Designed miniproteins, single chains, continued (4). Designs and how they scored, part 105

Each design is a single chain, and the fold is of that chain. pLDDT is the mean over its residues in the fold that is shown.

## One batch from the design tools (miniprotein)

Design m15639
Fold by ESMFold2-Fast:
Structure m15639 (fold): chain A 68 residues (1-68)
Amino acid sequence: MEKEKEEKERLARAIAALRYGVNSPEAQKLVEELLKNGITEEEKAFVEKALREGDPLTRRRVRLGRAQ
């Protein structure tokens, strides 16, 4: 159960980093909202697509979000 919570938090941070950057107040609010309301399959697909097909800057942003 704790691993699932950590994975959910990492995914939420990756989504927020893609939309607003890793250290913005908007990113922090989005992480909190995603953890409260749940992460949709569309948001998960967006992160996976960004990692596979995104430009180098977009892929780096996802990795930085996940690492925090």
Scores: mean pLDDT 69

Design m15640
Fold by ESMFold2-Fast:
Parts: sequence; structure tokens; C-alpha cells
Structure m15640 (fold): chain A 100 residues (1-100)
Amino acid sequence: AADEAIENARKAAEAGDATSVLYMGEAVQGAAERAGIPEAVELARKSIEYAKNGDATKAAEYVGLAARAMEQAANDGSPKARIAVEEAALATRYAAEQAL
């Protein structure tokens, strides 16, 4: 669910881990591109820019916005978007586990 991706990104940002948030943003961008959701692609791209500038808090916020955009597309009936939200949640979980 998008909520899991949002929580994982927020926790990484609270830890000051811009590198983990960068990987989350890149994974979310890839998922959004495969699902054909341009709004989520642009939000994830902004997340990547903020993470590269060391702004983990804004980067995590944009990961969350991208995940919500993908979840909205899934609720609107896109099977590819449903898979993309699950991929985003899994990728953010993996990045959070590697930060231990």
C-alpha cells in the first residue's frame, strides 16, 4: 500500500539517510514509468533531485506523493498501477532494512 512506502520514506528522512531516500525515489520512478503514470514519474523525479541536494525530508515527501498518485491510478482501475504500488512498497521496505 502507498502508506507503507510513505512511512518507510519518512523514517529514512528522519534518520537523515538521503541515500536510502534516493534509492526509493529511483525505484518509484521506474515503477511509475512501467505503469505509464506520468504524474508519478514527475513527482519521483523531483524526489531524486531533492535527495541529490541532500534534502531528505522533501525527497521523502515527493516519494509519498508519487506513491499516492500510483495508488490513485490503481483505484481508477489500472492493473499496472496496482503492481507499481506493490513494487514501490517492497522497494522502500528493502531500502529501510538495508539501513539497519
Scores: mean pLDDT 83

Design m15641
Fold by ESMFold2-Fast:
Structure m15641 (fold): chain A 73 residues (1-73)
Amino acid sequence: LSAELNALINKYNAIIAANPTSAAAVNAYKAIGALNFILENYPAAIAAFQKALAINPNDSAAKAVLAFVKSLV
């Protein structure tokens, strides 16, 4: 990972650690998923979107992206 992408992932992990079941945590997991997708780390992207859906099962965007990423592996 580039230093900038690692710094973003660390920032989102800090948000999750502060409030693990919040709307902010859902957004942080989706951001981590998107960053891992850009890095072509599909297993990590899938795991992040699954964690977002564990908090908010009705997140249509996370469901759609998860289905798409799974189709690539």
Scores: mean pLDDT 83

Design m15642
Fold by ESMFold2-Fast:
Structure m15642 (fold): chain A 68 residues (1-68)
Amino acid sequence: SPEAVRELARLIRETNRRVEELKKQGDLEGAIKVLEDAIERVQSIPAGDAARAAVERLQKKLEELKKQ
């Protein structure tokens, strides 16, 4: 659905912005929680391959934060 793809894109932009804000504040635990919540929300969006690719990107970002 074109609507689902737009919802996915908006969610990813919002998530990336919040994560960067939390990282700037030194709140790594908050950034991790935002990414975990975003992964769950993305999985509920029926955007097919786009949603799967987004989950993979968010999981990679989550792993990078956990290494800090």
Scores: mean pLDDT 85

Design m15643
Fold by ESMFold2-Fast:
Structure m15643 (fold): chain A 99 residues (1-99)
Amino acid sequence: MLLSEKFVAAVEAGDYEKATALLEKVGIKVPEEHKEAILKALAELLKNNQTPSPELAKELLIKNGGSGSEEEVKLVQEAYFRITTEDGIELLKEAVEKV
């Protein structure tokens, strides 16, 4: 199962501890302040396969109760990039292991 799928499932289940641990595996530390807003915004972007522009990330952060600050926007963008990169690596590994 891809990292993005695990992350979205954890957020949808309200398991924010698991969602945070999955982000820590890709080197992302989520601040305690607005943690739920950051996790929910990121899950929505991943679920919809939407690359986060600064404007879209800010809108989703505000919608989910975050501040929409430049720091939160950058964190969501970086987390999206790292998760989708890890998904690509996992897909390549699965293809090689079947050969």
Scores: mean pLDDT 82

Design m15644
Fold by ESMFold2-Fast:
Structure m15644 (fold): chain A 85 residues (1-85)
Amino acid sequence: SLKEKAIERLELFAKMVEKRYPELAEDVQRLLDVAKAYLENPSDELREQLRKIAEELKERYPEFKGAVDALLGFVENAVEEIKKE
C-alpha cells in the first residue's frame, strides 16, 4: 500500500509539472520512469541512475532545481518507509 501510494503521488506530480511546463514532459517522464523503478526494486544502480538524470535536468533547467530536489527527497523518503514494512 505504501508503494502504491508513492507511485500514485509520483504520477500526480508528473501530471502537474507537465500541465505547467509542457516543454519538460519528456524529461519529467524519463525521471519518473527511473523513480518508479527505484520504488519497485530499490538498488544502488537505480539510485545512481535517478541521481544522474536529476543532475542533467537541473543543469539544463536551473530554474527547476527546487522541484527536482523535492522529488528526489520524496522518493528517498518513500523508499526508506517501504523498507521498514
Scores: mean pLDDT 78

Design m15645
Fold by ESMFold2-Fast:
Structure m15645 (fold): chain A 87 residues (1-87)
Amino acid sequence: LEERALELGKQLVEAAKAGDAEKARKLAEELVALAPEVVDAYVAANPEEVRALAAASGLTVEEAKARAVAHVKALADKLVEEAEKLA
């Protein structure tokens, strides 16, 4: 799952560099769809670390997960925007 997300991320960056807005949008959609599962897997693997980071930010673990997913979406949207400007 994490490996798949990393591969999609690499492909999205390459599509953005190439100005392939259509491919970038499809890859961003797939990456964003996987983001909740990737975040959940990371939390399950690193529960103590995630709890400490969330607490340091004044967030619950659930709030930290939601922000992580939102951050992935924001980054994906930015790469799509860059591809569209080149297309």
Scores: mean pLDDT 79

Design m15646
Fold by ESMFold2-Fast:
Structure m15646 (fold): chain A 80 residues (1-80)
Amino acid sequence: MSLYEEAEKAVEAGDVDRAVEILRKMIERNEPIDSRTFQLLLDVMVRKGKEDLAFEFARKAAEKGRVTNEDAQEAIDKIL
């Protein structure tokens, strides 16, 4: 199963713990994160009251080059 499929399931379930696990795996596997998947995973965190966590992962993904700084900022601006 792709991490993208796992991400879609986490988003559908509203499962913040699973969203965190998937995003961490994407960052660790040196896997590029598409902007939509990235935004959806952060949105789950924000909707569950985990705004600080969403900011932390956005920063880490951008620092590791998994998303562009521009895409990370846009995702934050849309959900926060």
Scores: mean pLDDT 76

Design m15647
Fold by ESMFold2-Fast:
Structure m15647 (fold): chain A 65 residues (1-65)
Amino acid sequence: VTREVAAMLRAVGVGVDLGVPIRVRLEDGRLVLSGTETEEQYEAMKREAERIEKDTGIPVEVVRD
């Protein structure tokens, strides 16, 4: 629970830093991030997702709408 909360807070912070209205969902013990509109935003979110996974141990998936 604590690690999941930490991962969610990190994901929200990344969205704020990038100026992207990301949506964060917790599904089956993994984070799902959406709301990236450009390739650059997707690549940045994907890189930050990998960092969050390494730091928290929570799997993070970035999906495109």
Scores: mean pLDDT 79

Design m15648
Fold by ESMFold2-Fast:
Structure m15648 (fold): chain A 84 residues (1-84)
Amino acid sequence: HAEEISETKERLDNMLKNVKDLVKSYIKEGKYDEALFELDVQIGLLNIELGISKIVGNVEIALLYEAAIKELEDLLNEVEKLAS
């Protein structure tokens, strides 16, 4: 349990860093639609993992996915404001 939680956290931290770096790159190039599309895809994939975690009753893992989803949703909202 502890190892799985730690591994999931490290994987999510790395994924979030990579997605944020990519989104910042798109913003610098004025590619707001591409930034929004990538965020939507990543949020969708995380919601699938969240659903699986809830079905199997892995509460700690589900909370990690919920935190990651919220962080990307906050970023998506910021990109939408920049595009408006």
Scores: mean pLDDT 87

Design m15649
Fold by ESMFold2-Fast:
Structure m15649 (fold): chain A 66 residues (1-66)
Amino acid sequence: MLSQEQKDEYIQQIQNSKNDDEFYAAVGRAIAASSGEQRERLLQAVSTTEEDLNVRKQRVIDAIQS
């Protein structure tokens, strides 16, 4: 499980991503640092056909916060 400090760090990185490459790099780091249920939630959140970067960011942030 991610600590509160790790959650804040990864949420900030995801929010600050300006394009798909930065977004997937930030999400990949969050997934690598996560484990168990949180990792499964992050993998589900990133497994989307959503084209809107802002919608994808919110989906992953929600998964980190849950």
Scores: mean pLDDT 81

Design m15650
Fold by ESMFold2-Fast:
Structure m15650 (fold): chain A 87 residues (1-87)
Amino acid sequence: SMEEEIKKLVEETIKYLEEKAKEEKDPELRSLLLWYVRVLKHHLKNNDYEGAIATIKAMADVLSKYDPELAKKLREKYEEMLKIKEK
């Protein structure tokens, strides 16, 4: 289903962010990444896929100034989720 495909992409995004947070040397950026992980997990627990998608877009916009490569990957995940919704 559309919801299961989006759920998988959100779960992949969470895992990717957790790995980035483990390797992040800047404590402020690490805290920000972990906060976003908590927000995404909250949206998944409540089956709020629209909230999860909006959060990933917001993360891509915020993180573009700190980690352009991470922001690019988040934007790609966001665009993939939008394509699934347009089916």
Scores: mean pLDDT 85

Design m15651
Fold by ESMFold2-Fast:
Structure m15651 (fold): chain A 56 residues (1-56)
Amino acid sequence: MKTLESLQLRLQALQQRIAWIEQQIAKDPDNETLKQLLADLRAEIARLQAEIAALQ
């Protein structure tokens, strides 16, 4: 069920994934794959935040 609560939980999970990837990038700063994943996750978070805002 794609309710506001479901979207908020997904947003929190993605924010935790970003924090973890940022830690991995700090250990391996030349890893372009992790940098691309970080950019993709940030874009997904922005879309989810827009969806959440539209529902409030």
Scores: mean pLDDT 81

Design m15652
Fold by ESMFold2-Fast:
Structure m15652 (fold): chain A 68 residues (1-68)
Amino acid sequence: TISKEELAEAVEKAAGEEELSAEELGRKIADATNLGPGGGLTAAHEILRLLGKERASGREAAEAVLNA
């Protein structure tokens, strides 16, 4: 299991300011963490669900994770 702080840091660094789809965000999370492709995509979908959006920047995603 990855901590909220570790996930938020990984997402912010990997995705940056660009607005990413769930698939793109999921790949970035998988590459930056040990969650793997499926875990990364699941995390991306939950982050976007929390934000109520179809796409999010790394900063928005990181903020959602920290406030979850």
Scores: mean pLDDT 75

Design m15653
Fold by ESMFold2-Fast:
Structure m15653 (fold): chain A 94 residues (1-94)
Amino acid sequence: SMKEEIIELLKKATEEAISLIPDEEEKKKVREALENLIKKMEEMSPEETALYAVIFMQEILDLFKEKNAPEEVIKKIEELLKELQRKYQEVVAA
């Protein structure tokens, strides 16, 4: 389903972002936030699922910026956000 494709893309993008987090407690917090979001997505439309996936990755980007992560790391998270934004555009166009 479209919704399953969005969730799988979100999981993949989030694990890539988590791999760039140096702090184990922050990794755990992001994984717990993802698990909670996926549970809420069970009741969402495909469009809402894609929207909240974008919002989630934006929040991760904001966290990296707040912690003054290296520019190369910020750029990688921005690329992951763009992938989710492209998926959102595909879903709303369908």
Scores: mean pLDDT 87

Design m15654
Fold by ESMFold2-Fast:
Structure m15654 (fold): chain A 91 residues (1-91)
Amino acid sequence: MDPEELDREVRLGLILISLAVIKNDLEKGKPIDVDFVKRVLDEAVELAPELTPQDREIVLSALEEGKELARKNGQDEVAKLFEEAIERIRS
């Protein structure tokens, strides 16, 4: 694996782990760090054009799950951030 390919894989892994943490906190009704969510979502949007179609669909699926959990938890601002990220990736 070359350094550029390794960087993409590491970035994808960190984004997915961060999204999993956010989803876990939303499921448990914990207070959400909106600035942390914004940072993770911005990184996901920046990386998306470099991903394979399959990896991009994995990210989109994780974002859709996060949006649904945020709405169920009454975190409307967080849900909007997920929705905006999904739209930016699909554009």
Scores: mean pLDDT 84

Design m15655
Fold by ESMFold2-Fast:
Structure m15655 (fold): chain A 65 residues (1-65)
Amino acid sequence: MKEIEEQIRKLIEQGKKALAAGDFEAFEAVMSKLVDAINQSKDIELRKRAVQEAVELIDQKKALE
């Protein structure tokens, strides 16, 4: 419940840091964990927000390539 929300938030922050560092391998690993955490959440609104953040991070990664 609250632990999943905190885990998702931490994973989004780790993804942003990996992109800022240009560490695309770390980014891919973080995104995989983020998808797993989203799938474990039963909160539809939390899932929507986390998916939106994940899509934005993936789009940013593609723009850097």
Scores: mean pLDDT 80

Design m15656
Fold by ESMFold2-Fast:
Structure m15656 (fold): chain A 65 residues (1-65)
Amino acid sequence: SAKCENAVNNFLKLLQENKDKAPVHVLVLRVKDVLELCPSQKEYLLEEIKKLDLKPEHKEALLAA
């Protein structure tokens, strides 16, 4: 639980720090990797992504992962 929570929170911090700098397809792959390792955190991760100030197309791509 704590390990997965840390992985999700570290990724959310990465998104906030690099929202305008990282290509969206790289971020989508990172979402898939995190969810593959921590499927129980999917709902939490998706809800937190919805709250981020991202471009609509980036947000849609991340939520589709």
Scores: mean pLDDT 77

Design m15657
Fold by ESMFold2-Fast:
Structure m15657 (fold): chain A 75 residues (1-75)
Amino acid sequence: MLEEVIAQVRYIAAVTDVELAKRTGDRALGEKALEDLDRLIEELEKLVKKHPDNKVFHKLLEGARRLKKEIQRLL
């Protein structure tokens, strides 16, 4: 439960940074968002392996991978 809350908060922070980078055209913020997403994806892959029946971690991992593709298109 706590790990789900932490992962969700980190995902929301990544969404916010991606949206801000898109609105401002700030390349440095976009690069930071990409680094943060790479770390989040690595962590979520470990959480999915540890908790394979937890649908929240699977959904967050899918969302984080989608956000990474979006920010890579911008950079």
Scores: mean pLDDT 83

Design m15658
Fold by ESMFold2-Fast:
Structure m15658 (fold): chain A 68 residues (1-68)
Amino acid sequence: SISLHSYVFESEEKARAVAEALRALPEVLEVRIHEITDENGKKLYLVDVAARAEADARVRAAAEAAAR
């Protein structure tokens, strides 16, 4: 089965680092970065991930590590 993960960052650099770390995992099928703007005109970066459900813990750990 497939699990969907979403992460939101204020930093484009962190969003890219997380996306790159997640794309390196063989169980990750798709990673997309979306630019969104909040009500105050601030740019946010949404990282959407589709991965095999058995990799949920690895995906979360990799995202957490890359975001630091």
Scores: mean pLDDT 87

Design m15659
Fold by ESMFold2-Fast:
Parts: structure tokens; C-alpha cells; sequence
Structure m15659 (fold): chain A 94 residues (1-94)
């Protein structure tokens, strides 16, 4: 279901950015840090595209109540994603 897809997105994004944070903190060489940076920007792009696709699916929900619930969940996921992205980005600037 779309709800299951939104929950899977939340779990996947959270795990990915936690892994990136750990990788950046563990980096011992400039090459390792550059690889983490590349993976960060790829993850941001990939999750942004996935979120856009989920948003398009929400627009196709005909029931107003179901659509509203999905939009509220997507808003919470977007806020969490933005916070995770900001945290990892700040680590890359150190």
C-alpha cells in the first residue's frame, strides 16, 4: 500500500543517513571522506526523487480523508528527511 511505501521510505532514509553519519565520523583519509560526500549527494538525489514519486501517488488518491492522512505523513517524513540531510551536511563541512 502507499502507507507501507511511506513507512519503508522513512525507515530506508533514516538508516541511510545514520550510516552516512557513521561513515563520515569513521573516515580516516581524504579519499574516504570524499567517498562519503559523494554517497551523501547521491542519497539526497535518490530520496528526493522517491519522495516526489510518492507525492504524485498521493495526488491520485480519490478519497479526501485518505489523501489528507497521506499528506500529513509525507509532511512529517519531509521534515525528518530535511533534518537528517542538514545534520549530515554539517558534518561534511567540518
Amino acid sequence: SLLDQLEAFDADATAAFEALEAEIKAARTPEERERARERFYKAVGDFSQQLQALGEQIKQIKDPEEREKALEMMKELLGRLEAQVARVYALLQE
Scores: mean pLDDT 87

Design m15660
Fold by ESMFold2-Fast:
Structure m15660 (fold): chain A 85 residues (1-85)
Amino acid sequence: SEKEELEEIIKSLEKVLSHKPKLEEIFKKNPELWTPEMKKAVELYLEFLEKLLELAKNNKLEEFLKEAEKLAKEVEAEIQKILAE
């Protein structure tokens, strides 16, 4: 059932995103361990996960998978630009 698969994806994304406050705390406690570029790359990845969650909640499985693949390629390209600096 496609609805059950989407619900599992939503739960997984929500679980990962629930760790966002802890990641922000780690950045604050150990600023010397994190470059601005690394922090920006992590923030972009978290934004990507938030967009995936929105897509999963508002679309059927097939459409979600198509949009997720497109979004993943865009985010990977942006992260590469940041890390190449």
Scores: mean pLDDT 81

Design m15661
Fold by ESMFold2-Fast:
Structure m15661 (fold): chain A 94 residues (1-94)
Amino acid sequence: MHMFLTPEQVLEISKKVLEKDPNDGGAWLDLGIALYQLGKLEEAVEYSLKAAELYRDTDPYKAARALGIAAGAYLRLGKDEEAEELLERAVELV
């Protein structure tokens, strides 16, 4: 019995949402978070940065959150300089 979605279920649902609306920043953010939880860190960076771009002009707080997920993935990849740069960009948005 599952009371909440697994990362794999979030990937499946987010992909279906994006088939209908490829500009749904929320679906890209959910996909980035799920990939981060699954340890697919390079993909987590890619899709979280896409979410950040889509939210930049509409919701800077969600854009900052997406940059934070990408930075977290870079830290787990050992790319501390790239992570710091994304965190600085996130702080500037909020």
Scores: mean pLDDT 83

Design m15662
Fold by ESMFold2-Fast:
Structure m15662 (fold): chain A 102 residues (1-102)
Amino acid sequence: MKGAAILGLVVASLEEILDFLKEFDESYAFAINGGGIGALGLLRKEGFKGYLAVLPDDIDAVVDALKDRGIEKAVISDDPPTGQRLRDALESAGIEAVVLTA
């Protein structure tokens, strides 16, 4: 099973993101903006062994990237309006998604 974290404005704890990603045999962390890029470095420092990538800040590009990789579940850390729109787009594509809140 493959999982991903999508990182914009990181409001959730890195511990919550890491605990989610540990549930998967293959895991990804995607940054969609400058705040997410900073979080990628912190996740690697805290022992994340999965894949790190930067995606365009575009909902369709994010959905396509997750579908192409066969990702089944995602967590989203971003501002609530953007996180909610991204969750709705992922769920419409058949990917289970949860928005993490602070």
Scores: mean pLDDT 83

Design m15663
Fold by ESMFold2-Fast:
Structure m15663 (fold): chain A 57 residues (1-57)
Amino acid sequence: AAAGQARADALGERYLPVIKEVKAAMDAGQPSVTVTVEREVDGKTVTQTRTVPILAA
């Protein structure tokens, strides 16, 4: 489907810091990293925090 490219780029840029933080945590030998994710529930944007275990990979 054709999503607005500007919107898609904004979402991608929002996730870039998360990817960078995960890599930095892996390089630092951290067992987990906490990331903030936005998701849409019932037409509303809800912010959720998730802890990603690096050891489980």
Scores: mean pLDDT 65

Design m15664
Fold by ESMFold2-Fast:
Structure m15664 (fold): chain A 61 residues (1-61)
Amino acid sequence: MSKEQIAEQLQYMLGVSREVAQELAELLLAGDYDKVIELLVEETGISRAAAETVVEYLVAA
C-alpha cells in the first residue's frame, strides 16, 4: 500500500487532517508502530487499544 493510499484511508476512517494522515502514513511505512499509536491517541483521543487495532488493520491490508 502506498503512503498516499494509507493517508487517504486514515482521513476517511478517523477524520484526521491531511498533515496528520501523511505523518501517520510515513511512520507506518517506516515500521515505527509505537509512534503511530502515540500520535493516533494524541490527535484523535481514542484509547491505546483502539489505536493498536487501527495499526493492525492498516498493516494487514
Scores: mean pLDDT 80

Design m15665
Fold by ESMFold2-Fast:
Structure m15665 (fold): chain A 86 residues (1-86)
Amino acid sequence: SATEEEARRLLKEAEELLKKLRELFKKVPKEHVARAIGLILDVLGLLEEAKLALEKGRYEEALEAAKKAVEAAEKGIAELEAVLAS
């Protein structure tokens, strides 16, 4: 279905963004490590929700979780880039 295909596409996008987020994490100052860990865990939780929903054939739930995973990863990247720019 189109919903399943879109969910899988966004899941892959979120996984690629998570790789970028993890690379930024390696560069953050000590005082930002706890926050950066929280940002990574938020993305990981949403990715697991999306994967579980896909396995159960719940494609609308998978799509929503995958969208949230992309948004969380993009927000995390922006936050850590702002930290590194200051």
Scores: mean pLDDT 91

Design m15666
Fold by ESMFold2-Fast:
Structure m15666 (fold): chain A 89 residues (1-89)
Amino acid sequence: MTELEKKIVELLKEGVEKLRDAIARGASRQEMIDLINEIIEKLKELKKQADERTQRFIDGVIELLKSAIDLNDPEGAIAILEEAIKRFE
C-alpha cells in the first residue's frame, strides 16, 4: 500500500468504528448523517492528493455513502466502508 492508501484505510476503519458505536448507543438519524458527511469530507480532502484512478475510486465510495444517507441505512454505510477497505488489502 502507498502512504495515501494507508491514510484512506485508516479513515475508513475510523468511520466503521464511529458508525458502529453510534448504532450501539441509539444515535439519532441526524447524528448518523453528520458522521457519514464527516467521512465524505475527509475522503474529499484525501482525494486532492490522489491519482486519477484513486480519485475515481473515492468518488464511487462517496456516491455510495450519499445513497446510504438517502436510504437511512447506517449498516449499509458500514458495509460500503468495509468493502472499500478490502479493495486496498
Scores: mean pLDDT 87

Design m15667
Fold by ESMFold2-Fast:
Structure m15667 (fold): chain A 85 residues (1-85)
Amino acid sequence: MDELINLSVEELMKLVEEGKISPEEALAILVSKLLNEPSEEHRKAVIEMLKKLREEGKDVLVQRVLEGLLARGILSQEEVEEILK
């Protein structure tokens, strides 16, 4: 986990595209990055991965992550609703 968290957002997305890590694993790492450094880059990457997982039918995982980020004040209620539309 520590090694993967040191990868850039672009490197993580490439590993998902190449099938070397699961979208769920990439989401966990991206969320960890966002919690450690709440930047717009990390926020956009998490949102993009959540939308992708929702399209793949991983609604329970997406909802759980969104609830966690909302509870921490990292995402607003409006951002959560936009992702779930």
Scores: mean pLDDT 78

Design m15668
Fold by ESMFold2-Fast:
Structure m15668 (fold): chain A 102 residues (1-102)
Amino acid sequence: LGAEILAGARAFRDEAERIYKETLEKMQAAADAGDVDAMKKAYEEGIKRIRELADQHAAAGTPHQASFVRREADGFIEGLKKEGEDLVAETQARMAARAAQA
């Protein structure tokens, strides 16, 4: 593999990891506020940002780089879906428990 391919893959991964963390932080802040709609909005925006980043890197690279970047993006999106769904479920359970004690 060429050094340019590895550098492009790393740049994508570093930025995707940043978006992933920012998305989870926004979802957690919304969860702490009990705002499930805000959680879903942050989640959808996070997925959109990762897909747009992947498209930008894919357009700038070779077909092989494009395939790699899109596969990495799919991994981040699947991870975000799992973490996001778990956080929404936990938040809904906490809200229900809190309501039951009122």
Scores: mean pLDDT 81

Design m15669
Fold by ESMFold2-Fast:
Structure m15669 (fold): chain A 79 residues (1-79)
Amino acid sequence: MEEYRALAAKAEEAYAAGDKEALYEYAREIGRLLARALPEEMRPALLEQARADVAAATGMERVAAEGFLAGVEEALAEA
């Protein structure tokens, strides 16, 4: 939780600063952590939600959603 909260705070700072690269990378780390923390039976729902969030988002929200999806996909491919 502490690592997740620290990354979330950094992602919020990057969002406020308009730093797309930093926002994408922090969102990707968050996606990896969350996917690894979830039970196997919840992982398909997380992946589906992450894809839906990318489809619905624009601008900085989309950057964050794309990063998160990439992190989730990376963690699930390894697990």
Scores: mean pLDDT 82

Design m15670
Fold by ESMFold2-Fast:
Structure m15670 (fold): chain A 79 residues (1-79)
Amino acid sequence: MAERRAALASAAEALGAAVEDARADPAAEANAAATARVLGDVLARLDAEMAALLREAAAAGVDAMEAARDALRARAEAL
């Protein structure tokens, strides 16, 4: 469980930073979406539900990616 918790917490931090960049500069939105997709692939074997959420959020935009960050953080804290 420690590996899954650490991966979710790291994903939340990485996605959070990318979302903040995208809110400050709309040109960074594509990078935030790419970050969400990569994190979804990394998490696919540790947390399939969060991986699917990240993939959906990457297609839905910055607000969805921010909600996904919050979900990742909450899940990590619950483990």
Scores: mean pLDDT 84

Design m15671
Fold by ESMFold2-Fast:
Structure m15671 (fold): chain A 91 residues (1-91)
Amino acid sequence: DEAEVERLAEEFIAEGEKEGRSDIGENAADVLRLLYELGLSVEDAKETAELIRKLQIAIENKDEETYKKLKKEALERGLELQKRLLEKAQK
């Protein structure tokens, strides 16, 4: 549902603005929109956008342990999402 994606994108943007980090919020919104357009479910796109948002925050806060954990999780998720996108692209 495109309307649900846009609602979630606006929530990312609004939260980023509220936190003084519009750049992080806009990036998360763009990631959400792109992944949905590529064929991911709303839930998978949202969870991935949240991971990217958390990674950026961990970098800014110099939280090395959280960054390393989230980076590993993002790489593992990226491989799984690539597989699901390839499956959806098959006819």
Scores: mean pLDDT 79

Design m15672
Fold by ESMFold2-Fast:
Structure m15672 (fold): chain A 89 residues (1-89)
Amino acid sequence: MKKVEVIDASGFDSLEELKARVDELLAQGKKVVIVTDEADPELIAWVKERGGKVVKSLEDIEDDDAPLYLVVGSGEERIKAAKEIEKKA
């Protein structure tokens, strides 16, 4: 089982900083889940370019070989997502 790393996109000062952190975690062989309440078109495009999946809830995350997921939801869904991933660890 890969360790899943949850990243809150709002915790980063720039999209470039977020991308750099995600790349670092992916290089370590971790499965990365980015959680955001804002549908940033640049972030969505970047995730798709890397073969990542864009979903609206944690329930849509498959137990597959996809290394990267972007969860785009409301602020409440973002908090809920973080709590569910803590339970899986």
Scores: mean pLDDT 71

Design m15673
Fold by ESMFold2-Fast:
Structure m15673 (fold): chain A 95 residues (1-95)
Amino acid sequence: HMEELEEEERRRQELRDFALSAGDNAIKHLEKVLGEEGKKAGQAARLYLLGVIDPERREELQKKADELIASLTPEQKAAFESVRNALLEELKARE
């Protein structure tokens, strides 16, 4: 049981490291395309991914992501959703 807990925590840390790295790339990409609002969209996508990995923090992280995207236009929100969905598919491929 203790070894299983350590393996689960190691696996979660690997997923967090992936989410941070992929999220940083998404932030840079969206900032290049949409400027400061693109940076917010990328930050929201990264927070969303971290909330999927850590259910205990999901509500907190999703709330922060929602606050970041609240000021976005529908077009910018669509860019966020596209990036979020791509990151979620990459996360699934690593599970």
Scores: mean pLDDT 80

